# Designed miniproteins, single chains, continued (5), part 68

Each design is a single chain, and the fold is of that chain. pLDDT is the mean over its residues in the fold that is shown.

## One batch from the design tools (miniprotein)

Design m18500
Fold by ESMFold2-Fast:
Structure m18500 (fold): chain A 119 residues (1-119)
Amino acid sequence: MEEEKKKREEIIREMMLEALKRLESLPEAEPFRELQPDLDFDPNVLKTIPNPVSLAIIRKKLENGEIKTIEEFEELMKQMFDNALKRNPEGSPEREVALKVEEEAKKLIEELRKKVEEL
């Protein structure tokens, strides 16, 4: 890869990590910070949700260079929230929390896209 491209990817990764830290800092994001063994590794849940995702997993993938684009970052966020919505029925407090955190994540990703367009 070109040197300029490597520097750009490093800046974008740092911006994604900053957005992730802001999301992790929300009190309502607590259920998403780490995988929950009783939920995410339950054999009945894994049959429906085979690829559990948490904010900690997304952070590790960013740090390890496994997430290289905002698109990949957004897809992992979507998977995490889709998993929560599949797990939690309509009208549950857990689903309402998931929808609120998802909207905050969408705002952070939009801000991130705007910043990257300025690079």
Scores: mean pLDDT 79

Design m18501
Fold by ESMFold2-Fast:
Structure m18501 (fold): chain A 66 residues (1-66)
Amino acid sequence: SRAEEEILAVAKENGVTINSISGEIDPELLERAKEWIRNMPGYNIDSLEVVEQGGERVIRVVGTKK
């Protein structure tokens, strides 16, 4: 999807690897994901998921810095 492509492009620019992206990413969540990646350069992300928590859709990220 376009959202996934934009996330992967920002990840590449910041030296971030992403192994899995799942869930439906709306424009607000897309911008939050891109900003998060820009603030965490060099991280290896195992999963980036859109989940429902407390009645709202949020991004859950699991990753490590090496």
Scores: mean pLDDT 78

Design m18502
Fold by ESMFold2-Fast:
Structure m18502 (fold): chain A 89 residues (1-89)
Amino acid sequence: MSEEERERLWLEAEATLIIMQAAIDKRVASKLPNEELRKKAIELADEGIELAVKAIQSTDLDTARQYLEEARKKVEEARKLIEEGLKQS
């Protein structure tokens, strides 16, 4: 395998893990009693999934890495809102 092919495979694996984590976050968020926090957490998780998919679809590795980093930030923001909502329960 070339270095680029190896980097792409790892990027796709990381993007897949982010998508799975966002899906879990959406499921947990759907149970939050605060409607505004629930809605915002789901929106952030969906944005994370969209960005992770864009990372996988990007032909340019630098662009793909940028989308992956943005996806991580969105999923992390969703998780913080979920944790806040759970503490209010």
Scores: mean pLDDT 87

Design m18503
Fold by ESMFold2-Fast:
Structure m18503 (fold): chain A 86 residues (1-86)
Amino acid sequence: TEERLRLAAEQLRKAAEEARKRGDEETAELLERAAEAAEAGDIEEAARLYGEVVKREALASGEFSEEEAERLAEEAERQVRAQLEA
């Protein structure tokens, strides 16, 4: 629904603001682009961009391998799609 897309965009923008407060401009930019995609109703692009954020965060933590980070990104992408489609 349009309401879910709007709420998702708001959450993504809040996450972008938090990323900026941490000095992570690249993650903030990806989250802003994901919010724009969600507002446009582009669920596929919003999910893809959020997956990129999850992968970057996982790799930056130092706790995950590239393969593990990729799996986390794919799971996040599926969750976002399910959330926006419902």
Scores: mean pLDDT 82

Design m18504
Fold by ESMFold2-Fast:
Structure m18504 (fold): chain A 62 residues (1-62)
Amino acid sequence: KDTLRAIIDELRARAEQLPDPEAREKVMEYIDKARKALDAGDFDAAAQYLLEARNVILEAER
């Protein structure tokens, strides 16, 4: 749980630095879904959404 919260904070900070507003919005959407899954106790879904958010960041940073 604490590790997933730390990942959410890291991805949020990175998303705020993205120049593309659409990529930033998409990352924030995945982070929101991950947070909701984490609050529901669905750690697998939370981890999957965080991986999707990270992939969007990596593509936008190229």
Scores: mean pLDDT 80

Design m18505
Fold by ESMFold2-Fast:
Structure m18505 (fold): chain A 93 residues (1-93)
Amino acid sequence: LTVEEVKKLSPEEVRELTLEALENKDEETFNIILSAAFEEFLENDSTEYLRAIAEALEEYLKKKKSEEVQTLLDMLKSMIQGHENGLTENPVR
């Protein structure tokens, strides 16, 4: 799996792939997915992939408790919320 392949996936497919990587303890695949999401966020100002990952983390946490997954989810939610809040506020007057 490559970053370019992840970018061809829909947000729903990214969510499913993220959940599978979490269940399989596949850190390599998870890191590739996360890298693609960050690249889309930084280059295209898009949170859709970050939201898909967050949704997969929430689904995983319903079945298994993990402090590492919870910490990552909290960070992703903070990033998404910060982006949304920035879009509703006028730049410095």
Scores: mean pLDDT 77

Design m18506
Fold by ESMFold2-Fast:
Structure m18506 (fold): chain A 117 residues (1-117)
Amino acid sequence: MAEIPAALVTAAAVQAAAATPEDAAVFEARLAAMPELAREAARLAAEDVAAPENLRRLEELIREAARRGVEEGLSAEEFRRAAEAAREMAALAPDPAARRLWEITARVLEEAARELE
């Protein structure tokens, strides 16, 4: 029952990464090297986010993706559920970098939910 919020979080992170021309090449190379992990693009993004400079860019891109999601008609309840799923993924994350990505994603999605209230 959490599959839709988890998919939304993953789609937002992947779309944000793919939207940036500079980061797109990095993520594409990582996905090509790890085809099995293509299902968990969040892990590849998390490894890239380990760098402090990439962390700021990723946060801005996720925030922009969330904003566009609001314009697409996503409700506050959908964003809250996605944020909850992101927190659970952060707690269960196998790697510190993956955990950090999910924590940032959860924070941004919670901010979007509050904007809709």
Scores: mean pLDDT 56

Design m18507
Fold by ESMFold2-Fast:
Structure m18507 (fold): chain A 115 residues (1-115)
Amino acid sequence: MIPVAPSPREVLAAETEPVTVPAGGSKTIEFEFDVPAGRRYRVTVEVENLSTDPDNTVEVRVEHDGKLIAEGTVAAGQRLTLEVDVGPGRVKVTIKATGGSQPLTVSAAVRVEEL
């Protein structure tokens, strides 16, 4: 077989409008989808913490069939990109924003490409 790398094909793109979380509050954003049998998907999660308060945090988790496969924390004023390749099964992306002493604003995008 001549290895022609298949160009990634976008199968899902989801982005949130910026979400504001009040001081002392929390907000969870979830994306869930299935990878079909015989397929492999690339999942890219981009999260931006638009806060200036260092006590404001955003946690990102990626689970495949209930197993944690990637995670990260986004500090105030920072951006995080997580990229994982997943086989068949259920994928869940959880983004949890926790407000400190000041309100925070978070934006998130999830892109899924077929490999």
Scores: mean pLDDT 77

Design m18508
Fold by ESMFold2-Fast:
Structure m18508 (fold): chain A 72 residues (1-72)
Amino acid sequence: SEKEKKVEVLKEMADGMIDALRAQGADPELVEELRKKADEIIEKMKNGEISYEEAFDELMRAVAEAEERLRA
């Protein structure tokens, strides 16, 4: 379904972003925190608690915050 495709896109984006942070030297704690946050956001979207647009925005914010912490 359309919703299932959107969930898959969010998962692939989260996986790619987390892998990129890990490759850049992010510590295991930061990676774990971001993975947990991404999984929570995706589950909310999957359950219909938030829209795809809201899930995308929350995921991008979480990734940006993790990148800030990595580069600080």
Scores: mean pLDDT 83

Design m18510
Fold by ESMFold2-Fast:
Structure m18510 (fold): chain A 86 residues (1-86)
Amino acid sequence: MTVIINATGLTEEQKQLIIDTAEGLRQAGADVQVDIQGDTVTVTVNNANTGQVMAMLGAAVDVELAGHILKSEVSGDTITYTVTPA
């Protein structure tokens, strides 16, 4: 399946958390794309396994706990975690 984080309104520390999570998955052999625009980070993991989905969810939840809103959407074989300022 494909898992996507689309996170906006991020601090530098929150961006780094999401980027570090994505790069860790890439180094472990995951098919990862990262796009950074200002305070927005989009991470796409193609053919994600359960552990990779859980790692992405964990990063999204950490940002939510810091005062963002997390929405989860499932469409076909894609899970999208959208993280926006509260």
Scores: mean pLDDT 84

Design m18511
Fold by ESMFold2-Fast:
Structure m18511 (fold): chain A 81 residues (1-81)
Amino acid sequence: KEHAEKLIEKLEEALEAIEKGDREKAIKYLKEAKEIAKQLPEGGEVIVDGLNQVIELIEKGKDEEAIEAVKNLIEEVKKLL
């Protein structure tokens, strides 16, 4: 539960950074979120894969799609609480 809560916090920080156009901070927070996701007892691999897709979307300048993907990941992580 602690790891899932921390992961949601990092995903919300990443979401704010994307919305502000701060690509560097967004990628930093998403990479931190990946490390937290690896510590989850279940579902971590699927969340890491999703985070890799979000990072790729940001690198391609698809900010709107990246925002949607992060929101979907937050909802997936909430199911682990």
Scores: mean pLDDT 83

Design m18512
Fold by ESMFold2-Fast:
Structure m18512 (fold): chain A 61 residues (1-61)
Amino acid sequence: LKVGDRVRVVADTEAVGGPAKVIPAGLVGVVEEVHDDGTVTVRFEATGGRATIPASALEAL
């Protein structure tokens, strides 16, 4: 994954680094930042919100 990639969440996953929030499977967004720890920050199209989640929970479109 790289910045600008359009991605889909493949499984319900918890956001990292904040209050526990579940990001539902099927949500689509764009990668805004890739982190050295294997997480990525994604901006989601449906909500306009941002969350940091494991790259392993994402599929490139």
Scores: mean pLDDT 78

Design m18513
Fold by ESMFold2-Fast:
Structure m18513 (fold): chain A 81 residues (1-81)
Amino acid sequence: DDLEGKKKKLEEEIKKDPNNAKAWNNLGKVYKRLGKYDEAAKYYQKAIELDPDYRDAWFGLGSTPGLDPKLAREAYDKYVD
């Protein structure tokens, strides 16, 4: 359905351009909606690796359930700056 279609599209975009921080961030959002929080956090971290000032990715990471408390604090500090 919509989420699986979006996931495949984003995975194809990333395969074509692995430096596309927006695609990594959007993949994190899709996995978060699927309840796959570990993968979501991983993909948000990839977006941040490519663009450390990407506030949407820091917000996505910090709002991911079950995140390590140290990572959640770091994401919060980066999001509010």
Scores: mean pLDDT 82

Design m18514
Fold by ESMFold2-Fast:
Structure m18514 (fold): chain A 72 residues (1-72)
Amino acid sequence: MPPSVEEVKKEAEEIIKEAEELLKEKGENEYYKKAIELAKKVIELVENNGDPKEILKLLEEAKEYLEKGKEA
């Protein structure tokens, strides 16, 4: 079951909010910055009717960077 474009955009927005909150709490972290950058790119591609496979790959990468940041 692929997520809808609205669900993908919502997940990307949630990643940005969480990563920004963690940056405020824990200070500078390149993984959180990368997660925000990738999630913003996901939103951009969704709004420009981009390739769904590319969008999902970038969303997954954003999630991985957010997770790595939490362990750093």
Scores: mean pLDDT 80

Design m18515
Fold by ESMFold2-Fast:
Structure m18515 (fold): chain A 63 residues (1-63)
Amino acid sequence: ISTEIGKVILKGLKEGLSSEEIEERLKEIPGVKDVEVKRGEDSLDITVTYEDGKVERATLPIP
């Protein structure tokens, strides 16, 4: 995951944004085509699809 994507996720979590709100903000990043954010009990599962067809997946712990 790019630094820009990571920054948006961390800021959203710090501000108490919902998964849907974080997803919306990630979709505003240039080059991002689609985003899916799933909230687990202690983690966020994030799937990012880029305009070039690349797919990146990350799992981040929720503090």
Scores: mean pLDDT 76

Design m18516
Fold by ESMFold2-Fast:
Structure m18516 (fold): chain A 60 residues (1-60)
Amino acid sequence: EEEEREKANEELRKKVEELLAKFEDPSSSESVLKALIEAAKELAEETGNKYAKELLEELE
């Protein structure tokens, strides 16, 4: 199941990139950022990636 974890980590990385893009876009609202952060957190918890969770916590 290491392959599944790696794929989930790749998705998490993409979520973080989208979050950064939302920060640069003034049309992005707080609700959109919160939803993206929550989705990324759920993904991190499912994979058990502690480093990804800490990164998301920093962005929150």
Scores: mean pLDDT 66

Design m18517
Fold by ESMFold2-Fast:
Structure m18517 (fold): chain A 105 residues (1-105)
Amino acid sequence: SLEELAEEAERVVEEMRRRLAEAVARGASLEELLDIALDGAGRLLGLAQRAMASASPEDRAELEALLAELVAQLGALLEAPSLEGIEEVLRLMERLAEKLKEIAE
């Protein structure tokens, strides 16, 4: 259901935030932080695509716009990896998860 997808999206964002915080605390490499970010983002992209199949045309358009922003930021991060880029990916993921929650309500 759309509600289950929204709940899973929130869990993905929370897990990524926790994994990044733990990795940073232990002095993990930028490469390891990037792997965490790509894993979390990939899982969220899959959930968003599944949600779009059940969304209204208006909600689908909003999800497509947020998805496009996230994909563009992931592309930028892969070309020039940085901690700031990873933080921006997390911020966009949080926005996408919140939009899924709004649509599910």
Scores: mean pLDDT 88

Design m18518
Fold by ESMFold2-Fast:
Structure m18518 (fold): chain A 90 residues (1-90)
Amino acid sequence: MHKEKAEELEEKAKKEKDPDKKALLLGQAAMHYALAGEYEKAIELAEKAIKEAKKPEIKAGALYALALTYKLAGEYEKAEEYYKKALETA
């Protein structure tokens, strides 16, 4: 059900006008795409979440979603880099 949940969250993000709420929905969708093995789409949505986020804590969450995606994809060095950025941003 991860892909279906990701698609639902992505659709909700498209309708959301608040940039921080949109970033939260995009980050959640990215995590569900990553869990479904859809790494390219997960990276795209996590990067959009980082761009949309205005509050540091929301941006940190999006950076964490990107780090998790790289970890699940086996890209451990990139995962470590983005986990560090998430901790520094929060």
Scores: mean pLDDT 86

Design m18519
Fold by ESMFold2-Fast:
Structure m18519 (fold): chain A 63 residues (1-63)
Amino acid sequence: GRDEAIEILVEEGGLSREEAERVVELLEQGKGDLAGAYLILRHGLSSEKAAAIVNRALEELEK
């Protein structure tokens, strides 16, 4: 669910809870590419790690 998506972004993405909520909002709007770019540019994640985190968060949002 939404709470599990937030926890993934906080624990694996290194985001604050406020940032994770904003990223979830982007994912709910179908803006996964923008969410991934945010993780890479703001938090220094590799493209592979950002994609894996975004996909896992999306899977939780679909439950």
Scores: mean pLDDT 85

Design m18520
Fold by ESMFold2-Fast:
Structure m18520 (fold): chain A 67 residues (1-67)
Amino acid sequence: MPTLEEVVKKYEEEIKKDPNNAEAYFNLGGALLQLGKYDEAIEYFKKALELDPNFELAKEGLKRAKE
């Protein structure tokens, strides 16, 4: 089972390979949210929404991180 730190590293590498991968930004934001890094999670959810404005899960992630 991957740790949250391993999940972060995985999606950071995916972003390096494809910086337009909205799902990778969303998944990185989700892992950061679980680590309690709310400000960083907000920035990655915003990037996911910048790439895909209709990304419903990223909208929910952003709302959760701001609460």
Scores: mean pLDDT 82

Design m18521
Fold by ESMFold2-Fast:
Structure m18521 (fold): chain A 57 residues (1-57)
Amino acid sequence: AAEKAEEYAKKAAEAIKAGDSESAQRYGKLATEYAREAEKQGEEEGKRAIEASDKGG
């Protein structure tokens, strides 16, 4: 998720630099979707890390 978000964010930035508004919007939307998923995954992983620590793992 995070990896894909970064990839599409980079593509969106390149499209902006190239003046390609259409591609910029498309890649930006994909980057946002993957970033959203990565954020949700990160929050769950953070909670699991706390639980693992609390259990003395």
Scores: mean pLDDT 72

Design m18522
Fold by ESMFold2-Fast:
Structure m18522 (fold): chain A 82 residues (1-82)
Amino acid sequence: MAEEAIRAAREAIAKAEAGDTEGAARALGEAVALLIGALTGEEPDPAAARTAAALARALAEAGDYDRVIALAQGVIELVRTA
């Protein structure tokens, strides 16, 4: 799960850099769900994944891809420190 969370977060960064709003949102949502699973050992939290995807979409639609990238980088850092 930890490696999959990093992979999804890296995909979110790549999609955000390409201006792919839906791809970035989907990948960030997946990264957050995988991160929560890795940290808690519990069932994936689909509500947290949906919230992260919605936030990524809103930021990208506002033209703020830098914040989407920062959020994805935060997922990578949290996985590495867990």
Scores: mean pLDDT 79

Design m18523
Fold by ESMFold2-Fast:
Structure m18523 (fold): chain A 65 residues (1-65)
Amino acid sequence: AEEYLKKGKELLSQGKYEEAVKWFDKAIELDPNNAEAYLLRAQAYAHLGKLTEAGKDAQKAIDLR
């Protein structure tokens, strides 16, 4: 799980937002309660202009603690 988050963060820093989303998807699949994964995926979605998806993930991160 942490390894997938690390890969996603590296892709975010490289501007590879679509690929970053895929790695955050994998992190969430392994740990659906990982608030950090939802928050980072929200950041990637925001960069892609997917503001509705970004808002949903940000809310999910808040709800997860």
Scores: mean pLDDT 83

Design m18524
Fold by ESMFold2-Fast:
Structure m18524 (fold): chain A 51 residues (1-51)
Amino acid sequence: DLEKQEKEIRELSEKSVEELEKEGKFDLADGVRKLSDAVINTVRKIEEEKK
């Protein structure tokens, strides 16, 4: 289920972002947020092409 996978990806990215922000790596944390969004968008496009 795509929705379940998106939730899992977001939970993992949020956990990573929180840890990076605690270390003062704000630029890297923003990178992780953007990467997770890109992954979700890519998966959505692949699933649309299969339908």
Scores: mean pLDDT 78

Design m18525
Fold by ESMFold2-Fast:
Structure m18525 (fold): chain A 65 residues (1-65)
Amino acid sequence: MKAALVIVTEDEEKAEEIAEEVRKKHPDWEIEVFRARTLEEALELAERLRKEKGYRVAVIDASLV
């Protein structure tokens, strides 16, 4: 399955750590990781990815993990 993971954070290390945890739980998924600085930017990006590429999209606010 092709999936996009949009992580709301300015910290690249934190984004990679979250992405690694998701990949460990779903090793059969082709996961592309994107970063956004705000939740609003992440939601806009998620909508574009669903509309244009047919991605299954998850948005994670790093402040909540």
Scores: mean pLDDT 77

Design m18526
Fold by ESMFold2-Fast:
Formats: sequence, structure tokens, C-alpha cells
Structure m18526 (fold): chain A 57 residues (1-57)
Amino acid sequence: SSEEEKLLEEADRLGVRLALQGKEEEARTLSHQVVEALEKGDLEGARKVLEEMRKLI
């Protein structure tokens, strides 16, 4: 898969984990920010948002 596909898949996985922990608003907001960064071609921005998601788990 492309790098963008891998980052989207990770955002989905982390979002589900956060939602299951009761962090549904954070899951939704941060997942949306990953999608927005990737739509702009900002792979580094997407990775930074994923790092924030990982820190919340």
C-alpha cells in the first residue's frame, strides 16, 4: 500500500482504540485531522497527529 494508505489505516485503528476507551471526541477530531493533513499532502503533519493519538492510548 502507499504511505498515505498506511497512515489512514493506522488512524482508523487508533481511532477505534480511543473510542473504546471512552475518548470518542478525541478519536473523531484527531482522525479527521489526519485525513485533512493527507488531503493536503502533508505526510509529516499526519504523522504528528498519529503520534498524539498514540500518546492518548
Scores: mean pLDDT 86

Design m18527
Fold by ESMFold2-Fast:
Structure m18527 (fold): chain A 68 residues (1-68)
Amino acid sequence: MKAILVYTGVSEEEAKKIAEELKKKYGFDEVEIVQAKDSREAILLGLKLKEETGDTVLLLHKGVIREI
């Protein structure tokens, strides 16, 4: 199962580390990371990606993870 992690307010390196933890904790085969510039863009992009791909979409904003 593939997940997409849309992130903002953290570094790419931190997002990559969190993606690896999500793979281990929840058993995702792949977690793709996608950067957004702010929380509004992250939410809108996350909703668009969920509609386009049908994958599980997670938001990471300033260290907090939420599912869309």
Scores: mean pLDDT 84

Design m18528
Fold by ESMFold2-Fast:
Structure m18528 (fold): chain A 63 residues (1-63)
Amino acid sequence: SAEENLRKGEESYRKGLELYEKGEYSAAATAFYEAAKNYEKAGDLEKAKRARELMQEALKKGS
């Protein structure tokens, strides 16, 4: 369901933020990717876009 996908997206998004704050950039990028995928499945394109932006930021920090 859209509601379940939104919940999963928010869980992955929060995990991504926690990992990013810890400097675990590769793991953060993966979490933000999972967040974006779940937000897309939920139809929340704005949240999906933000999660993809944070994924790219995490990848840049880890390179």
Scores: mean pLDDT 89

Design m18529
Fold by ESMFold2-Fast:
Structure m18529 (fold): chain A 70 residues (1-70)
Amino acid sequence: SAEKKKVEEEIKKLKEEVKALKEHLEEAIKKMEEAGWPQEEIDKRKKVAEEKIKELEKKIKELEEEKKKL
């Protein structure tokens, strides 16, 4: 159905956003380490990004469950 395709496209977009955030986080950590940032500050930045990723992954799971009902 058109609704199922729309949910599938939304899931795909969210998965791409999660992938991009993970790649940006890895690059940011590497740059911070190369610049000599304190580990505690790097860990704090990492935690904020990981919390955002977890929220997006939760939305993906909710949409996948909704898709199964369509």
Scores: mean pLDDT 85

Design m18530
Fold by ESMFold2-Fast:
Structure m18530 (fold): chain A 100 residues (1-100)
Amino acid sequence: KEELIKKAEELKKKGEQLEREGEELARRGEDEEAGKLYRQAAELYKKAGELYLKAGLYEEAAESYENAASALARAGALLGEDVTPEVRELLKKAEELREK
């Protein structure tokens, strides 16, 4: 359980770092590179959410899926990709977990 939480926290921190790097690149007009970093951040947040869920930490899992949805939406906007279905599924999963 402790190892799952520790790994989830590491993934969350890396996702946060990639989001900050992506935001800086987006401000400089490097939309494609920024979008790739936001997409990577979304994957890390999804993995963190899965680990929190396995550890029984439903609130932290929900928060991680919400962060993944936000990062994915930003990546879609920067890359010109329709990510609406994936964002909706992540937010639905987060809502279900918060009801536990």
Scores: mean pLDDT 87

Design m18531
Fold by ESMFold2-Fast:
Structure m18531 (fold): chain A 71 residues (1-71)
Amino acid sequence: LTPEQEREVNEALVLIEAAVAQIDISRRVGPEKAKEIRDKAYEAGLKALEESNGDVQKAVEAVRKAIEDAL
């Protein structure tokens, strides 16, 4: 993969993690708040991905932490 393609794949993985979590939390907080939490978690994941130079594991951890902190 080119660096550009690798970045796109990593961003997609972060989005998938946030989207999967949204499905579970929507049962607890409702769909509107679940979407807000997902959007913030996705942004946190992207920031972690950028700061870690593409470490998907750190980005996923940031997504999970943002969701937990919002609940």
Scores: mean pLDDT 79

Design m18532
Fold by ESMFold2-Fast:
Structure m18532 (fold): chain A 58 residues (1-58)
Amino acid sequence: ATPWQQAQQAQRQALVQQAIDNVQALAQQGRISQALADHLVAGYQRLLATGEAQDFRV
């Protein structure tokens, strides 16, 4: 990938990180179980690692 394509991916990663943060906040508030939050966060982190998050809109 070119440097500018990596910059675009970073923007997508920021949106996915916002989703992760929201899920963790819900778990911290006791609104969802920690196990569910861990599962969802692991899914988002996997998407970031594989680059699938490039077009993922949260």
Scores: mean pLDDT 72

Design m18533
Fold by ESMFold2-Fast:
Structure m18533 (fold): chain A 85 residues (1-85)
Amino acid sequence: GLERARELLAQAKELLAQGDYRRAAELAVRAIQLALTELPPEKILEGIGLLLRSIGHLLDGELTGDYRAAAEENIRIAEELLARV
């Protein structure tokens, strides 16, 4: 689980570097989802909050057509979450 989450985060960062913001944002959400399964019980509620925030960023991108902020923020959230496991 955790290694796959890190692989997805690395792929999201590569997509961000290529300007593929939508796919970067989507892969970062997937990395966050997988990282959640590896969190200790005392951090699960915080992790759920971070997942919901990342989904909110992705939805804003869909509504506005601008995924750059979603990609940058979701990658940041994924990095923060993976640093805690």
Scores: mean pLDDT 86

Design m18534
Fold by ESMFold2-Fast:
Structure m18534 (fold): chain A 88 residues (1-88)
Amino acid sequence: NKAVEELRRAAAALVEAVRAKDGEATSEAAGLLMRAIGEAMKEGLAEEAIEVLEETVERLEELPETVMVKSTIEGLREKIEEIKKESE
């Protein structure tokens, strides 16, 4: 599914940007990820979107604890809870 593939690509780009401490790339990847989440939810793929975001949080938790890593994890966790609330 294209929406899930776009989600995974945006999530991977976000992890790499955060690892590289690249604020511009992180912002761009986060924007693409939010767009891909919207498309996945329109397709009824909320469960898959949650799985990708949870995997992304786990990948970010493996990185050295920086303010950028922590804030990115918090933002993704908030989005996971929003999706869960909308899909109940």
Scores: mean pLDDT 84

Design m18535
Fold by ESMFold2-Fast:
Structure m18535 (fold): chain A 99 residues (1-99)
Amino acid sequence: MSKEELEEEVIEALIDMAYAIGKLSNDPETAAKIIEKLLPKVKTPRAKARAYLHLGQAYYEMGEKEKAIEYFQKAIDLARESGDEDLVKEAEELLEKVK
């Protein structure tokens, strides 16, 4: 595995952990801020899709419905680009729930 691939995996794990901690602490605002700070370091469409999925979830929990819909749509588009059918399905299910 290259250093760049390892760095991407660490960033993906940090994004997942930020969302999980936000859920456990009932602090979606802090989760969103951490994910937004990490997002510019994400290089692959799949990792970006996952980051946007968690941002959509965090904004929905904050009551920011329109932002949540926008981020879920971005997650779907990027997941389709990467061929991640499981991520497309997860993002579409979340988008339907918030609409």
Scores: mean pLDDT 81

